# Ledger of designs, part 50: designed miniproteins, single chains, continued (2)

Each design is a single chain, and the fold is of that chain. pLDDT is the mean over its residues in the fold that is shown.

## One batch from the design tools (miniprotein)

Design m5716
Fold by ESMFold2-Fast:
Structure m5716 (fold): chain A 102 residues (1-102)
Amino acid sequence: NYSQGQQYYNQGQQYYQQGNYQQARDYYNQSIQNYMSIPNPSDSQRSSTGDSFDNLGDVYYQLGNNSTASANYSASSVLYRDIDPQRSEQLQQRSQQLRQQS
C-alpha cells in the first residue's frame, strides 16, 4: 500500500545516506513493490514510484552496476513522462549516458 511504500522509501534513503547501498537497494525494492500494487495510482503515487526507481538507479550506480542503474533511471523517466516532462527527459539522458559506460 502507499503508506507502507513511503515507509520503505524513507528507510532506503536513511541507508543510502549511511553508505549502506545493499540495504538501501532492498528497501527501495520493497517501496516499489508496495507502490506498484496500488490499483489506478494518482499522479502523486506514480511520482513516488518514480522517486523510488530514481533512487534505486543511484544505488546501483554507487554499486558500480551502470547497466542496472540505467534501467532504473529509464523506468523513473517513463513514470514522470506525463507528470514532469523535464524530469523525465533528464532521467532518460542519465540512463543513456550510463548505458554508454556499461
Scores: mean pLDDT 88

Design m5717
Fold by ESMFold2-Fast:
Formats: sequence, C-alpha cells, structure tokens
Structure m5717 (fold): chain A 65 residues (1-65)
Amino acid sequence: SALREEFLEAVRNLDSERVREIAERLGVPANPVPPYGYDIREVARRLGISEAELNAALREGIRLA
C-alpha cells in the first residue's frame, strides 16, 4: 500500500512529523517510548511491514544522521 512505502521512507529520512501523521491516521496511540512518541512497531504491523524491513529503515535513518 502507499502508506507502507510512505512510512518506510519517513523512517529512513528521520521524518518524525510524517511518522506521527501516519500513526495518528492508523489510530496507533501515543507511547512514551522515544524517539517518535508512538509505537512504530505497531504502525509497521498494521501496514504489513516485517521487523526486518523496519529495522533496515531505522539503520538507514541512523546512517543519514
């Protein structure tokens, strides 16, 4: 889905605002766990993203920072 690719791109680009927007649209509640303030694993699960794909996107984001 379009949201799947947009979420992975947002994570790769450290776009916390876009991650928040997608989490809110999916109804994922705020979570006090840094860095995003949302459960990004639950967002990934709802979008059909594997743990491996999410972790790869997170590693790419760290590399660009």
Scores: mean pLDDT 75

Design m5718
Fold by ESMFold2-Fast:
Structure m5718 (fold): chain A 71 residues (1-71)
Amino acid sequence: SRAEILAVLETGLAQARAGNLVAAKAGLAEAIRLAESSGDEETARLAREAFRSTDLQEVIRLMEEGIARVR
């Protein structure tokens, strides 16, 4: 559900802001799975871009965009 995607992205964003990129990436992988299973291709696309990024600030920005989109 969108609520599950939102919760996973918000938890992942908190981890990214704390500098825990590994935990943030685990959250992104789950968000991708949930978005794909619900047919939310644009949220899945944003989460995949964040997952591929090696730049912490880019990951944070993309996660914030994903959260804003799901709301």
Scores: mean pLDDT 84

Design m5719
Fold by ESMFold2-Fast:
Structure m5719 (fold): chain A 65 residues (1-65)
Amino acid sequence: SDISRNTAIAIEAAGMSVDGRIEIKDVDGKKVLKTVTGSEEDIKAAQEAAEALREFGFEAEVEVL
């Protein structure tokens, strides 16, 4: 996805949930984005954040509740 680099930087720097819906954790140099719920909105937000992180060359994956 063509997501803003500023968004990716903010997500990485904060190390926090995007809109409180997901949680970003570092696991062995990999970014793991966990949804707070199994809702479609949470999953979508996590996937968008993961793609933003990948644009910076990070390995990122989404985990659903």
Scores: mean pLDDT 64

Design m5720
Fold by ESMFold2-Fast:
Structure m5720 (fold): chain A 78 residues (1-78)
Amino acid sequence: MAGAEHARRETVEHLVEVLGVPREEAERLADEAIASLADRPRTTAQDVRDAIVLALRRAAEAGLISEEEAERAIQRIQ
C-alpha cells in the first residue's frame, strides 16, 4: 500500500513537473501503471521505476509527450 502511493506520487510529479503532462492525465497514467504492477511480488524500488517507465510510454502513445521525450526520460531513470 505505502509503496504504491509513493510510486504514484513520484510518477505524477515526474510527468507534470518534468514533462508538462496535464495533472489529470498524469494521475490516470500513474494509476494505470501501478495497477499493472499490483500482481508483482517484487521490490518497491524497482516497482517505482517500472511504474514511471510504463507511464512515460503510455503518455507518448497518447500523444501527451513525444516518443523521443519518453525515451530520454526512461534512459535517465534506468
Scores: mean pLDDT 73

Design m5721
Fold by ESMFold2-Fast:
Structure m5721 (fold): chain A 85 residues (1-85)
Amino acid sequence: SARRLAREVAEALALMDALAEEARARGEADAMEAVVEEVIERSPPEVAELLRTLAELHRSGDDESPAAREAERRLLEIQRILEEE
């Protein structure tokens, strides 16, 4: 369900934030790419696929392809669900 995906994405983002904070506290600013990769590897397949797609789209600046629009729509739905909880 969309609510379950939203919760799993929220958990992945919370883990990413926690690991990023630890890396920053250690002065490891260059470890951010490794943090993102670790979160993707620890996430359920559906969440990992979404996060990987988003990372690639952000890196390439692609905002017009069908994949980019689908990912943006998914993010907006997830954000709305999380804000309404």
Scores: mean pLDDT 73

Design m5722
Fold by ESMFold2-Fast:
Structure m5722 (fold): chain A 95 residues (1-95)
Amino acid sequence: MLDEKKILETLREVIEEKTDAPKEKIEEFLKELEEYKVIPTVENIAKKLGISKEKASEILKEVTKKLGISRKELYNYFLEKQVDIGIELIVEGVK
């Protein structure tokens, strides 16, 4: 039920509005999300963008409000994608 494009676009918009983070850092973070390398937690947003955890929490609050979902639903979306990738790698054999 979650539209990944809408999630990524909303994250970009809110981050650009709430922070002075360079566009290059924002695009790198969004690419890592699209590749399911990271879950958009307060900790990961703060570390990847070089911002405070308080600012990262504000971003997540606005993003989840705009998307009409909970933080748990947002986190689970990316977590499930990471698990699916891990299962495929196990089936193919770890090389």
Scores: mean pLDDT 77

Design m5723
Fold by ESMFold2-Fast:
Structure m5723 (fold): chain A 94 residues (1-94)
Amino acid sequence: MEEKLKEIEELAEKFKKTDLSDTSSQLSLLVEMAQLVNEALKEEKDKEKQIELLEFARKIFEELKEHRSSNPAIVQFLEELIEGLEEKIKELKE
């Protein structure tokens, strides 16, 4: 778990350093981060820790959305990722 969380943070920092015009690389990094979140969820059996992981990922994606608010394609993709995380959190809390 901790190793995957660290990798997600490293990808988020790489995303922030990516050229603003390189939409393709930015989308690829977001896909990779989403895949790591899903892999970490599959490995984790504790419901509370799954919720903490999803809330951690949501916070990162919300920060990245604010950092790239001028790019509609990136904003839309991040909103879809955030909505997916919020639905999973809701299901786990119910």
Scores: mean pLDDT 82

Design m5724
Fold by ESMFold2-Fast:
Structure m5724 (fold): chain A 70 residues (1-70)
Amino acid sequence: SEVEELKKKAKEYYQKAIEYARKASELTKQADSSSPEKAIELRKKAQQYAKKMEEYVEKATELLEKAAAL
C-alpha cells in the first residue's frame, strides 16, 4: 500500500538521521580533546552532519504526515 511505502521510506530516513547524529557526536567528542586548529575543523564537520540529521528527520516527518493523511 502507499501508506506502507511511505512508512518504509520514513524509516530509512530516520536510520540515516541516526547515523549522522552518531557521527556528529563522535566528531564533537574528538574536537574536545584535539588541538585548537583540529577542533575547528572537527566542529565544522560535526555541524554539517548535524544539519544532515535535521534534514533527514524533516523528510521522515513529512512522509509520516503524508501517510497519516491517506
Scores: mean pLDDT 88

Design m5725
Fold by ESMFold2-Fast:
Formats: structure tokens, sequence, C-alpha cells
Structure m5725 (fold): chain A 90 residues (1-90)
């Protein structure tokens, strides 16, 4: 199912983020995961995921810890957790 495909993409992105060594690497992983996920989303899910992604990216960019890789990883993992909830509730 599309749901199973999305959850696998999220699981892989979480593992990659945990291993990431730079803020740029975290951003690359998130961008690539989101692009893959969007291929399997319904229109309703796309709107919800885009809104949450935009909110979390703004949170990172506006933070005095935007260059702190551990902080960026934490926020990125929370974003993926919120996306997972959207998919599981669909």
Amino acid sequence: SNKEKILKIIDEAEKEIEKAKSVEEVYKILREALLKIFEYLSEEEREKVKKVADEYMEKIESSPKADDVEYVKKVALELLKEIRKIIEES
C-alpha cells in the first residue's frame, strides 16, 4: 500500500538523520525523503504534510541553534514523527 511505502521512507530517513554529521546532510535527507513521500500522498495528506514541513523548517531556520547539528537532527526527527502521525490517521 502507499501507506506502507511512505512509512518505509520515513523509517529510512530517521536512520539516515541519526547518522548525519552536518546540518546540510540533515536538510538533504529531509528534502529527498519529502520528495519521495509526496509521490504517494493524497491531496489532503499533501496539504497537511506541506504545512507541517514548512512550520518545522521555519522553526529550524529562525532558531539561534540553526547551525547546531544535534538540535537540527532533533527537530527533523520530530517533523518525521508528525508526518508519520498524519499518514497513520489517514
Scores: mean pLDDT 87

Design m5726
Fold by ESMFold2-Fast:
Structure m5726 (fold): chain A 80 residues (1-80)
Amino acid sequence: SDKKVTVVVTTHTGNVVEEVLTVDEAKEKLDILEDKAKEFGYSYSVENKKTGKVYTDLEETKEELEKAEDGDVVTITLTK
């Protein structure tokens, strides 16, 4: 079966959106969110809830997603 992760996105307005995605879908979502953050002047951070490690670099985040296990939770926070 396909490996899936739970992605929790907190927007700059404090809205929370939760999605269950494949690792590949999660990586695509990170690309979209970084492009949007760059366009609108927001910062973003990603936390791996299993390790507590926080990432602000897109490439490092994608590398860590490749190591994620089925059912892992990843939190993405967007700030103005």
Scores: mean pLDDT 76

Design m5727
Fold by ESMFold2-Fast:
Structure m5727 (fold): chain A 74 residues (1-74)
Amino acid sequence: SEVEAFIDELAEEYGLSEKEKEAMLRFAENARALGYSEEEIKAMVRALAEGMKAAREYGIANPEAAPVLTRPEP
Protein backbone atom coordinates (compact mmCIF):
# COMPACT_ATOMS: atom_id res chain seq x y z
CA SER A 1 0.00 0.00 0.00
CA GLU A 2 1.21 3.49 -0.87
CA VAL A 3 0.06 4.89 2.48
CA GLU A 4 1.79 2.05 4.39
CA ALA A 5 5.07 2.75 2.54
CA PHE A 6 4.65 6.45 3.32
CA ILE A 7 4.16 5.68 7.04
CA ASP A 8 7.37 3.60 6.97
CA GLU A 9 9.25 6.58 5.50
CA LEU A 10 7.73 8.93 8.11
CA ALA A 11 8.74 6.52 10.89
CA GLU A 12 12.37 6.69 9.74
CA GLU A 13 12.32 10.49 9.24
CA TYR A 14 10.60 11.29 12.56
CA GLY A 15 12.02 8.47 14.68
CA LEU A 16 8.66 6.86 15.43
CA SER A 17 8.39 3.85 17.74
CA GLU A 18 6.72 0.58 16.70
CA LYS A 19 3.64 1.55 18.73
CA GLU A 20 3.47 4.93 17.01
CA LYS A 21 3.74 3.22 13.60
CA GLU A 22 0.94 0.82 14.60
CA ALA A 23 -1.23 3.77 15.69
CA MET A 24 -0.61 5.51 12.35
CA LEU A 25 -1.46 2.36 10.40
CA ARG A 26 -4.71 2.03 12.38
CA PHE A 27 -5.48 5.70 11.77
CA ALA A 28 -4.86 5.31 8.02
CA GLU A 29 -7.07 2.20 7.87
CA ASN A 30 -9.90 4.01 9.68
CA ALA A 31 -9.57 7.10 7.45
CA ARG A 32 -9.66 4.88 4.35
CA ALA A 33 -12.83 3.19 5.67
CA LEU A 34 -14.39 6.67 6.10
CA GLY A 35 -13.72 7.42 2.41
CA TYR A 36 -10.72 9.75 2.63
CA SER A 37 -8.44 9.78 -0.41
CA GLU A 38 -4.85 8.50 -0.29
CA GLU A 39 -3.56 12.08 -0.63
CA GLU A 40 -5.74 13.20 2.30
CA ILE A 41 -4.58 10.24 4.41
CA LYS A 42 -0.92 11.01 3.60
CA ALA A 43 -1.42 14.65 4.66
CA MET A 44 -3.13 13.52 7.88
CA VAL A 45 -0.48 10.93 8.86
CA ARG A 46 2.30 13.41 8.07
CA ALA A 47 0.65 15.93 10.39
CA LEU A 48 0.39 13.22 13.07
CA ALA A 49 4.08 12.34 12.69
CA GLU A 50 5.04 16.02 13.00
CA GLY A 51 2.76 16.32 16.04
CA MET A 52 4.24 13.24 17.70
CA LYS A 53 7.79 14.53 17.21
CA ALA A 54 6.86 18.04 18.37
CA ALA A 55 5.04 16.66 21.44
CA ARG A 56 8.06 14.50 22.32
CA GLU A 57 10.47 17.45 21.94
CA TYR A 58 8.08 19.76 23.78
CA GLY A 59 7.67 17.24 26.60
CA ILE A 60 11.45 16.97 26.99
CA ALA A 61 11.83 20.79 27.06
CA ASN A 62 8.66 21.49 29.09
CA PRO A 63 7.66 18.37 31.08
CA GLU A 64 5.31 20.34 33.39
CA ALA A 65 3.46 21.85 30.41
CA ALA A 66 2.30 18.44 29.14
CA PRO A 67 -1.45 18.62 28.35
CA VAL A 68 -3.86 17.08 30.84
CA LEU A 69 -7.27 16.19 29.42
CA THR A 70 -10.06 15.35 31.86
CA ARG A 71 -12.79 13.22 30.32
CA PRO A 72 -16.33 14.56 30.76
CA GLU A 73 -18.41 12.27 32.97
CA PRO A 74 -22.16 13.04 33.15
Scores: mean pLDDT 72

Design m5728
Fold by ESMFold2-Fast:
Structure m5728 (fold): chain A 72 residues (1-72)
Amino acid sequence: SDEERIEEILNYMMRNGLTLEEIDQAELAKKLKISKATVSRLLKVVRERLGEFKNELDRAVAELEEAVNNVI
């Protein structure tokens, strides 16, 4: 599914500390065992969602930082 593949792309980026600009589409296609055309299409979707994911992550990080500072 597209959602499963998008999660794989995001996990790959996070695991390797890569930005979208640093991704080699051919390498990613090889690792995910999909076509380069599919990677290109999915990266467009990821880029569109990046802002929303960043906002959600920033909120989660802020909540975790507050919780950690209150417990430690």
Scores: mean pLDDT 77

Design m5729
Fold by ESMFold2-Fast:
Structure m5729 (fold): chain A 68 residues (1-68)
Amino acid sequence: MSKMEKIQEILRELLDELGVPQDQKDFYLRLTETMSVDGVQNLVRGVAHEHGRPDLGEEAVKRIREVS
């Protein structure tokens, strides 16, 4: 599994836990294909914060750093 595939799996797990609808999950996952690792970390933090779960965002960022 590539580094980006691992990062996308972490993002998918976060979006599932936040209760994000499937169409919006698909949008975010496609968006990551054009982003740097730092960009994905910022996206993860922003989405988690928007859903009132900055704790989940920071945990996801930590996991992304571990696979980077």
Scores: mean pLDDT 82

Design m5730
Fold by ESMFold2-Fast:
Structure m5730 (fold): chain A 87 residues (1-87)
Amino acid sequence: SVEELFEEVERVMKEALMALLRWLDANPDASRAEAEAQLARILAETRRRIEELLRKHNASPEVREEAERLLARFAASARAYVDAWLA
């Protein structure tokens, strides 16, 4: 169902955020380049997992567009977190 799909998408995004926060906590002296590289890795894996969920649930174009909007908002928030951490 669409509801089950978005529950799984939310879980994937929460896991991605926790992975990012855990990495930042473990690497307090990380350079900007290292933090940005880790963010890029987490975002790429998050997109891959969400695309697999969209395929598994045979998502409609409208559902895919909503997932892309959620992913874009998640990416923007995660980047803001990294920028604030490095300030």
Scores: mean pLDDT 89

Design m5731
Fold by ESMFold2-Fast:
Structure m5731 (fold): chain A 83 residues (1-83)
Amino acid sequence: MERLIAEAEALAEALRRGEVTEDDVKRVIDALKQWALHAYEQGDYETARALLEAIKHLAEAVRDIPSVHAHAEAAYQEVEAAL
């Protein structure tokens, strides 16, 4: 769990430094969402919850980048609703 949170914060920092694009970060968010939904379908609720928390922390880390923040918030809502 701590590792996924640290990776989310590192990704947000990479975006601020121009090392990745907003589209790159949105692709990571989409991948995390798909992985979380797949984990729920497989009954792996621990992995699904960890990924939901990673998306939440990524959304907080990019709060000042509106397009990416909105994308992360939407992904969080979709995964939470699938619970």
Scores: mean pLDDT 82

Design m5732
Fold by ESMFold2-Fast:
Structure m5732 (fold): chain A 120 residues (1-120)
Amino acid sequence: MEDLKEALEQIAETAIAPLSEPMPLDEVRQRLRDAARATGQAVVVEWIDEEGKRHVFAAALTADGKVIIIEVVLDQEDNILEAKYTTDDGVERTLSDEEKELVKKAIEAGRARQAALDAV
């Protein structure tokens, strides 16, 4: 989907913020949708679960006004364990291997941006 590629490019240029407090996944999704709609910009949050897996959740607004949420679970070596996307009109699917590669590049770009900010 062209919309996914556009969303991933926005995510690659977005700083990754830590999740401020533990909350249900549906509340995380809703807050990300609301923030993306309010700002017109991508929003990315991450946290580490009790098993040491890293969760990266991102929301981005598409050109046609839909919000896409991308949910990724990574192991401690940054291998993708799970990757899916959801739209605000109820479409949910697992990402393809090609789409997972694009997501990895977007996350790596966001981390490089955050590391550069933390080094200054």
Scores: mean pLDDT 76

Design m5733
Fold by ESMFold2-Fast:
Structure m5733 (fold): chain A 65 residues (1-65)
Amino acid sequence: SEDQEKAAKIASEVFKEKGIVARIEVKDGTLYVYLGASEKEKKEIEKRIRERLEKAGVTVEVVFL
């Protein structure tokens, strides 16, 4: 869906802004983020992605793996 494409773009922009490399996959209305980082760093990235999704009016589930 359009929201899934927007979610993937937002996640990619957050990774680019923070200078990190992560793999993303969109499947069945869920954005999966594969990020080799500490739990603290994952939570920070998750929070930033969720805040940007909310601001953009995008509704998708986000799962960090």
Scores: mean pLDDT 80

Design m5734
Fold by ESMFold2-Fast:
Structure m5734 (fold): chain A 88 residues (1-88)
Amino acid sequence: PNTTAELQARVAALNAALASAPNNVVAYINLGNTYALLSDYASAIAAYNKALSLDPKDAIAYLNLGVSYKNLGDAASAASLLAKAAAL
């Protein structure tokens, strides 16, 4: 589901899941992905950074973080993060 209402409901569900399981890396990745689908790249970046704080070798998290920085116009951070993803 990709409507704004469905994505907002997914954010609420993921935040509820994280309240009960605060170290759930997959839930943070899904939260970041959902925010990115909402074009809320600042919130997506925060969620991916939390996932990477728990699992610093997640290449997909680095890739998605890099794409989010690119969408915000931060080409330098995007290039660095995409290179990090490729090196993993």
Scores: mean pLDDT 86

Design m5735
Fold by ESMFold2-Fast:
Structure m5735 (fold): chain A 78 residues (1-78)
Amino acid sequence: ANDQHIKSLLVTAIMYFDKDGNGTLSTGELQDMLDAINSRKIPFLTDEERDELIKYADIDGNGTVSAAELQAVVKRLV
C-alpha cells in the first residue's frame, strides 16, 4: 500500500474523531477511534481502506489495534 494514502486515511480519521478541532485527540476521542477501528465500524472508510489502516497500526498482526499502537501512530503524525 502507498504510505501517503495510509497517512491520509489516518489524518481523515483523526479529524473525524477530533470533535473540538484542536488538532489533537483527547483520551475519550482516542478511545472512540480505537473502538471504531477494532469493531470495523468506521462509516467513512471502505473495507479495503479500513483493512489497510488496521494493518498499518497492528504491528502484532492479530487483527486488532491496541491503544499503545494507535498512540504511537498518531504521535508520528503530530
Scores: mean pLDDT 66

Design m5736
Fold by ESMFold2-Fast:
Structure m5736 (fold): chain A 87 residues (1-87)
Amino acid sequence: NYLKLAETAYDKKEYKEAILHAAEALILDPNNVAAVKLAVIAYLEGYPPGKDSTESDIQAWAIAPGLFKDVSATTAANKIKQILNSR
């Protein structure tokens, strides 16, 4: 159960691991809104904009909150994959 693995990683502050497992859950079930939300929250906590943030990181962070709202799971999964691949 990839969603449970993502939740466990998130609780351990392993944000990259949490995002990866949430993405795996989305690949298996593109309508898993809980996985989208967890990936976005983990991304925001693990990769917030700051002094060491790149413009790409800031753009990815700005895109990530949009995934909480009214976006198809497929679109959200693709955006998460793009964000992870750009890092």
Scores: mean pLDDT 64

Design m5737
Fold by ESMFold2-Fast:
Structure m5737 (fold): chain A 56 residues (1-56)
Amino acid sequence: MGIEDAERWARAGAEPARQALQETLAKYGRSPEGMGQANTAAAKAAADAIRKVEAE
């Protein structure tokens, strides 16, 4: 895999992760539990977005 693919995947995952983080923090608040949920949601959103890019 080239560095171009890594950059493309990083960009594809970054925006969904950012949105998932903000939405989850809005729902659960900025408590330790909310931060844990936000991190999990962001990681999942990034993974899902990267998988979509790989499927293309």
Scores: mean pLDDT 73

Design m5738
Fold by ESMFold2-Fast:
Structure m5738 (fold): chain A 95 residues (1-95)
Amino acid sequence: DAAARAQGAIDSAQQYIADAQALIDRYRRLLATADLSPAQRAAIRAAIAQLQAVIDTFQRLLAVILDPNASDQERLDVTARAQEAVQRFEEVRAA
């Protein structure tokens, strides 16, 4: 069912945005309060940048899914990018 798949994609995108934002907030707190090496600070800043890109990708997915004028090609493109963003999010979370 296309409607059920679309709703699942919306729910998943909202959850990934929330989880990525929570992780960014934790990393920003760590940068402000922890005694970190320059290498650790650089790694955390890189992780924040990757998480922000993940959020941007899922926000674009939501915009396209919710746009009745979006083409089939736009829907396929944002879905593919969202799948890549899921992998990047999991890699950052595992690190």
Scores: mean pLDDT 82

Design m5739
Fold by ESMFold2-Fast:
Structure m5739 (fold): chain A 90 residues (1-90)
Amino acid sequence: MPLTALVKVTLKDEVTDIEEMKEIGKKLAEAAKSVPGVLDADYFVDAERRTVYVLITAENEEALENAVKAVVETAQSDPRVEKVEVVRPG
C-alpha cells in the first residue's frame, strides 16, 4: 500500500517572490523523485505564509523515509530556508 508524507518548508522573510518559492518547491519535489521507490512528488506554495509544501508518495516505508531525508537535506542546504517540518498522515 502506498505511503505518504508531507514536508513543510518555511522560507525566510526576505523571500517575497512567488516564482522563487515555486523554484524551491520544484527543486524539493525533484529531490524526492530521484529516490528509488517514490511513486510521485508534488509541491504547493502558500505565498502569504512563505511556505512550500512537498507531498511525497512512495511504494514502501523505506522509500518514503529516504525521500523525506532527501527533501529535508536539500531544504536545509538552501540559505533561503528558515525551518523544515515533516508531517505524516496516519
Scores: mean pLDDT 85

Design m5740
Fold by ESMFold2-Fast:
Structure m5740 (fold): chain A 60 residues (1-60)
Amino acid sequence: AVTAADVIANLPELAKVAPLSEEERLALLSTDPEAVAALPPGTRQRALAKLRAWMEANGL
C-alpha cells in the first residue's frame, strides 16, 4: 500500500510520469503559499490521493 508520505517523497519522479493538470502540478510542487491559496480548496489533497491511487495501480 502507498501512503501519502510515499507520494510526497517521490513527487519529482511522479511529476515526470503521472498525468497531472496544471493546477495539480502547481499544488504539489509550488512552495508559494499565495499561489496554492489561489487554487480550489483541497486541490493538493486530491492530487496526492490521485497520485497515490496511480502509484498503487502501476505497482509503485
Scores: mean pLDDT 70

Design m5741
Fold by ESMFold2-Fast:
Structure m5741 (fold): chain A 60 residues (1-60)
Amino acid sequence: MLPSDEEIAYTLGMMLVGFLGKEGVPFAVETLVKNGFVDSAKRLGKAHGVDVSETIEKAL
């Protein structure tokens, strides 16, 4: 069974942060939200210890 779209989006977000570093977390979160992956964006911010609530609200 294929993982959910949200799980795929979260994995891609983690890879993007891996390339950009921790400073890239807001950019990765915004990219996920703009593509409809709000839960993955929240999970990504939490995994990196970054408060992304404002970034998510602005990207919606």
Scores: mean pLDDT 76

Design m5742
Fold by ESMFold2-Fast:
Structure m5742 (fold): chain A 56 residues (1-56)
Amino acid sequence: REEALARARAGLARAKKIHDEYSDKNEGVKIAEEGRRLAPDVRPFGEETLAEHRAA
């Protein structure tokens, strides 16, 4: 009984780790998108930062 639940939880933990690895690869892109949402009034904030980093 608890063995079946333990395996299910282990499966979820593994899926989370795989998802986290996938997210880490695209972390920068998602962070930039989030920043744009957090600063809807300051559009150049996100674009300026990205241009700065790409140029550097």
Scores: mean pLDDT 59

Design m5743
Fold by ESMFold2-Fast:
Structure m5743 (fold): chain A 81 residues (1-81)
Amino acid sequence: SAREEALALLEEAERLTREGERLLKDPSQVEKALEKAREALRLLEEAFRMAGHLSDEEVARLAEIGARANEILREAEEKLK
């Protein structure tokens, strides 16, 4: 179902975001952290297209994961300059 697909995308995006946060702590892995954050955001965009099938709490979780992924993106891009 669209709901099950959206939830699976949300779980994978959260996993990638946690991995990106871990990788960001290692100066040699910053580019990998950036890749994980970008992939997480792509999956969240797909999940957001199905947001009508998510509860308010699940939509809030999507927003929270997105904020964390964007923070990884910002920090990684700054470190690579």
Scores: mean pLDDT 90

Design m5744
Fold by ESMFold2-Fast:
Structure m5744 (fold): chain A 68 residues (1-68)
Amino acid sequence: MATVTKEGDTTVITFSSPKDAKNFIKELIDKGYEISADGNTLTLENEEEVVTVKQVSDNVYEATITPK
């Protein structure tokens, strides 16, 4: 389960488990998002949005969704 917060035009999804974060990433890849790595941050992109996923603690991940 994830918590969703909006900051302006940006949506932040907080995952409380590594499994949920990994499943979210795989789902976006399966939907045709292009993946790239920048250090410890994963960026997933399609024609409508950019999703940046980072680990903020051992069991907490944040996905930041920015519209194009």
Scores: mean pLDDT 79

Design m5745
Fold by ESMFold2-Fast:
Structure m5745 (fold): chain A 61 residues (1-61)
Amino acid sequence: SMAEKNRKLIEAARLIAETDLSVEEIAKRVGFKSKEEFDKAFKERFGITPEQFRERVRAAR
């Protein structure tokens, strides 16, 4: 469902901000079938890639 996908993406954003886990590991942990599917969904929801999101979070710390 869209609600389930949105919940997974919000949890992924939290893990990117609060941990040093790789983006690949985070995609697996939140239950995406592939890194490609995760990257596409994340960028569609947040407007930037997971890697760009991590760099923004690191720059703000």
Scores: mean pLDDT 85

Design m5746
Fold by ESMFold2-Fast:
Structure m5746 (fold): chain A 120 residues (1-120)
Amino acid sequence: ILSHEELLEEILSILDSIIDRYRALAEKYKETDPETAALLEEIAKSYEETKKWLEENPDMDPKELLEKVIETEEKDLERLREGARRAEARGDAELAAELRVQADLEETVIKKLRKLLEEI
């Protein structure tokens, strides 16, 4: 249904959006919570490394491409959940809520990517 080129372009666009979002959140919390800012930068870097790997392997199998993105998403989802637990333990309910919202968004993306993987 999607050409290999169209699928790759869509995945790269999604990754760019995710990277920009985590970079913006890291900047927001840089002065108030450096630990959370560092965690968000690590998540952004994880997506940048996945994007670079996809750009270096443009002829790879579409299923393998999607599986790699899903793997990155699942690892970063767990990092967000751990970050939220730590923020809550420190009494930062607002930051904990923000990180849980990001985790819910990542779960939605994972669900969409898994459905796309089944339809290829």
Scores: mean pLDDT 81

Design m5747
Fold by ESMFold2-Fast:
Structure m5747 (fold): chain A 60 residues (1-60)
Amino acid sequence: MELFEKINEAIKKVYEEFKPELDAARKAHPDPTSPAYIALLTEVNKKMLEEIEKAKKEVE
């Protein structure tokens, strides 16, 4: 139970850090299928996933 909570807290922290970048990308590119949006989203998402996976692997 507590393990899951720690993972969720780490995920929230990562989302908080990248939320402005994701929101800005969506506002600049309202079409989520555009190549420019996909490229930008991929870079931001990659950084988020790296932090999330590291936190999960360390806790799990």
Scores: mean pLDDT 74

Design m5748
Fold by ESMFold2-Fast:
Structure m5748 (fold): chain A 60 residues (1-60)
Amino acid sequence: MEEIRKEFYIDVLKAAAKYASDEAVQELRENLLKNAEETFSKEDIERLKKEMDAVIEKER
């Protein structure tokens, strides 16, 4: 499992959610997911999506 990279992606997204527009945050989310798809399993991608959505919700 790519735990270090996943934590990094979540931290970056959390920072963006504090300062960027909703549209910019969603674009960043999609870009991070595209990068993750290179190495993560489908199950890890789905977990990452859920964690990203939870972080965005908490910062809004």
Scores: mean pLDDT 76

Design m5749
Fold by ESMFold2-Fast:
Formats: structure tokens, sequence, C-alpha cells
Structure m5749 (fold): chain A 59 residues (1-59)
């Protein structure tokens, strides 16, 4: 696999795990992707993860 394929697989796995946890506990809090000292909702964590991934692959 290329480095991009590995990165995409990691991203998809992380998003899937966050979505699963959100379904099990909608009030779950997760570390902010850019500032781990802050807690955000699962929906915000998923959004931040997608934005980070898109920014990294936007070449």
Amino acid sequence: MSEEEILQAIFEKEVEELEKKLKEDPNAKFPDVRDHSKLVSAEEAIKQTRELFEAHLAK
C-alpha cells in the first residue's frame, strides 16, 4: 500500500470508531484533534478528523 492508502485506512478506522461510540453514547466527549487539553463532542471530533485528513491529502 502507498503511504496515502495507509493514512486513508487509519482515518476511516478512526472515524468509524468515533461514529460507533457516538451511537452507543451520544454524550461521549473526545479530545480535540488540535488541542488534546480540550474535550469536544463526538460529532465535533469526527468533523475535525475529516478536516485534518482532507487538509493533509489536499495536494
Scores: mean pLDDT 73

Design m5750
Fold by ESMFold2-Fast:
Structure m5750 (fold): chain A 90 residues (1-90)
Amino acid sequence: MLNEDLSEEERETYEYLLTIPGVTPEIALNLIEAGFTSLEKLFVASIAELTSIPGITEEIANRIHLTLKRELGLPIYDPKLIETEKKENL
């Protein structure tokens, strides 16, 4: 259930988290309650810190980081993957 008490950043983070396979509404709210109230805060969090949240596995934490890199337009962890996509040159 959506919580209207969430800020704009918290709602954006919550909605975004729900797009990630394995993230339930309860897990997303647990992250927000733990202080991960923005996409930026989630991105700077360590895998160990994310996995300390109830319901989050290392797999989910890694998936969150990978998905955030895509959304924030940050460099992918392997630069060669940019050339593989070729979406601007195709």
Scores: mean pLDDT 69

Design m5751
Fold by ESMFold2-Fast:
Structure m5751 (fold): chain A 81 residues (1-81)
Amino acid sequence: SDEEHIARTVATLSKMSEEERELVFDILVQEVKEHFPELAEEVEKRYKEALKQSKEEQIKTFAEILRLMYEAKRKKEEELA
């Protein structure tokens, strides 16, 4: 499920170095810009704000962005059905 994937991702991010987390976060933002351009402005805003916050808030923001991506993907799949 999406929630199980998000939970595993949160656990993994919690064990990463700060440099590894920043790299993975940047990759996520780039993926959103490429595949879900309608979310790009909101995701970039959340990303920039998260970089100013604690590790816990950064990981929380990452999880929220994943949820937005999964929801957008489901909507696109419904439109193609």
Scores: mean pLDDT 81

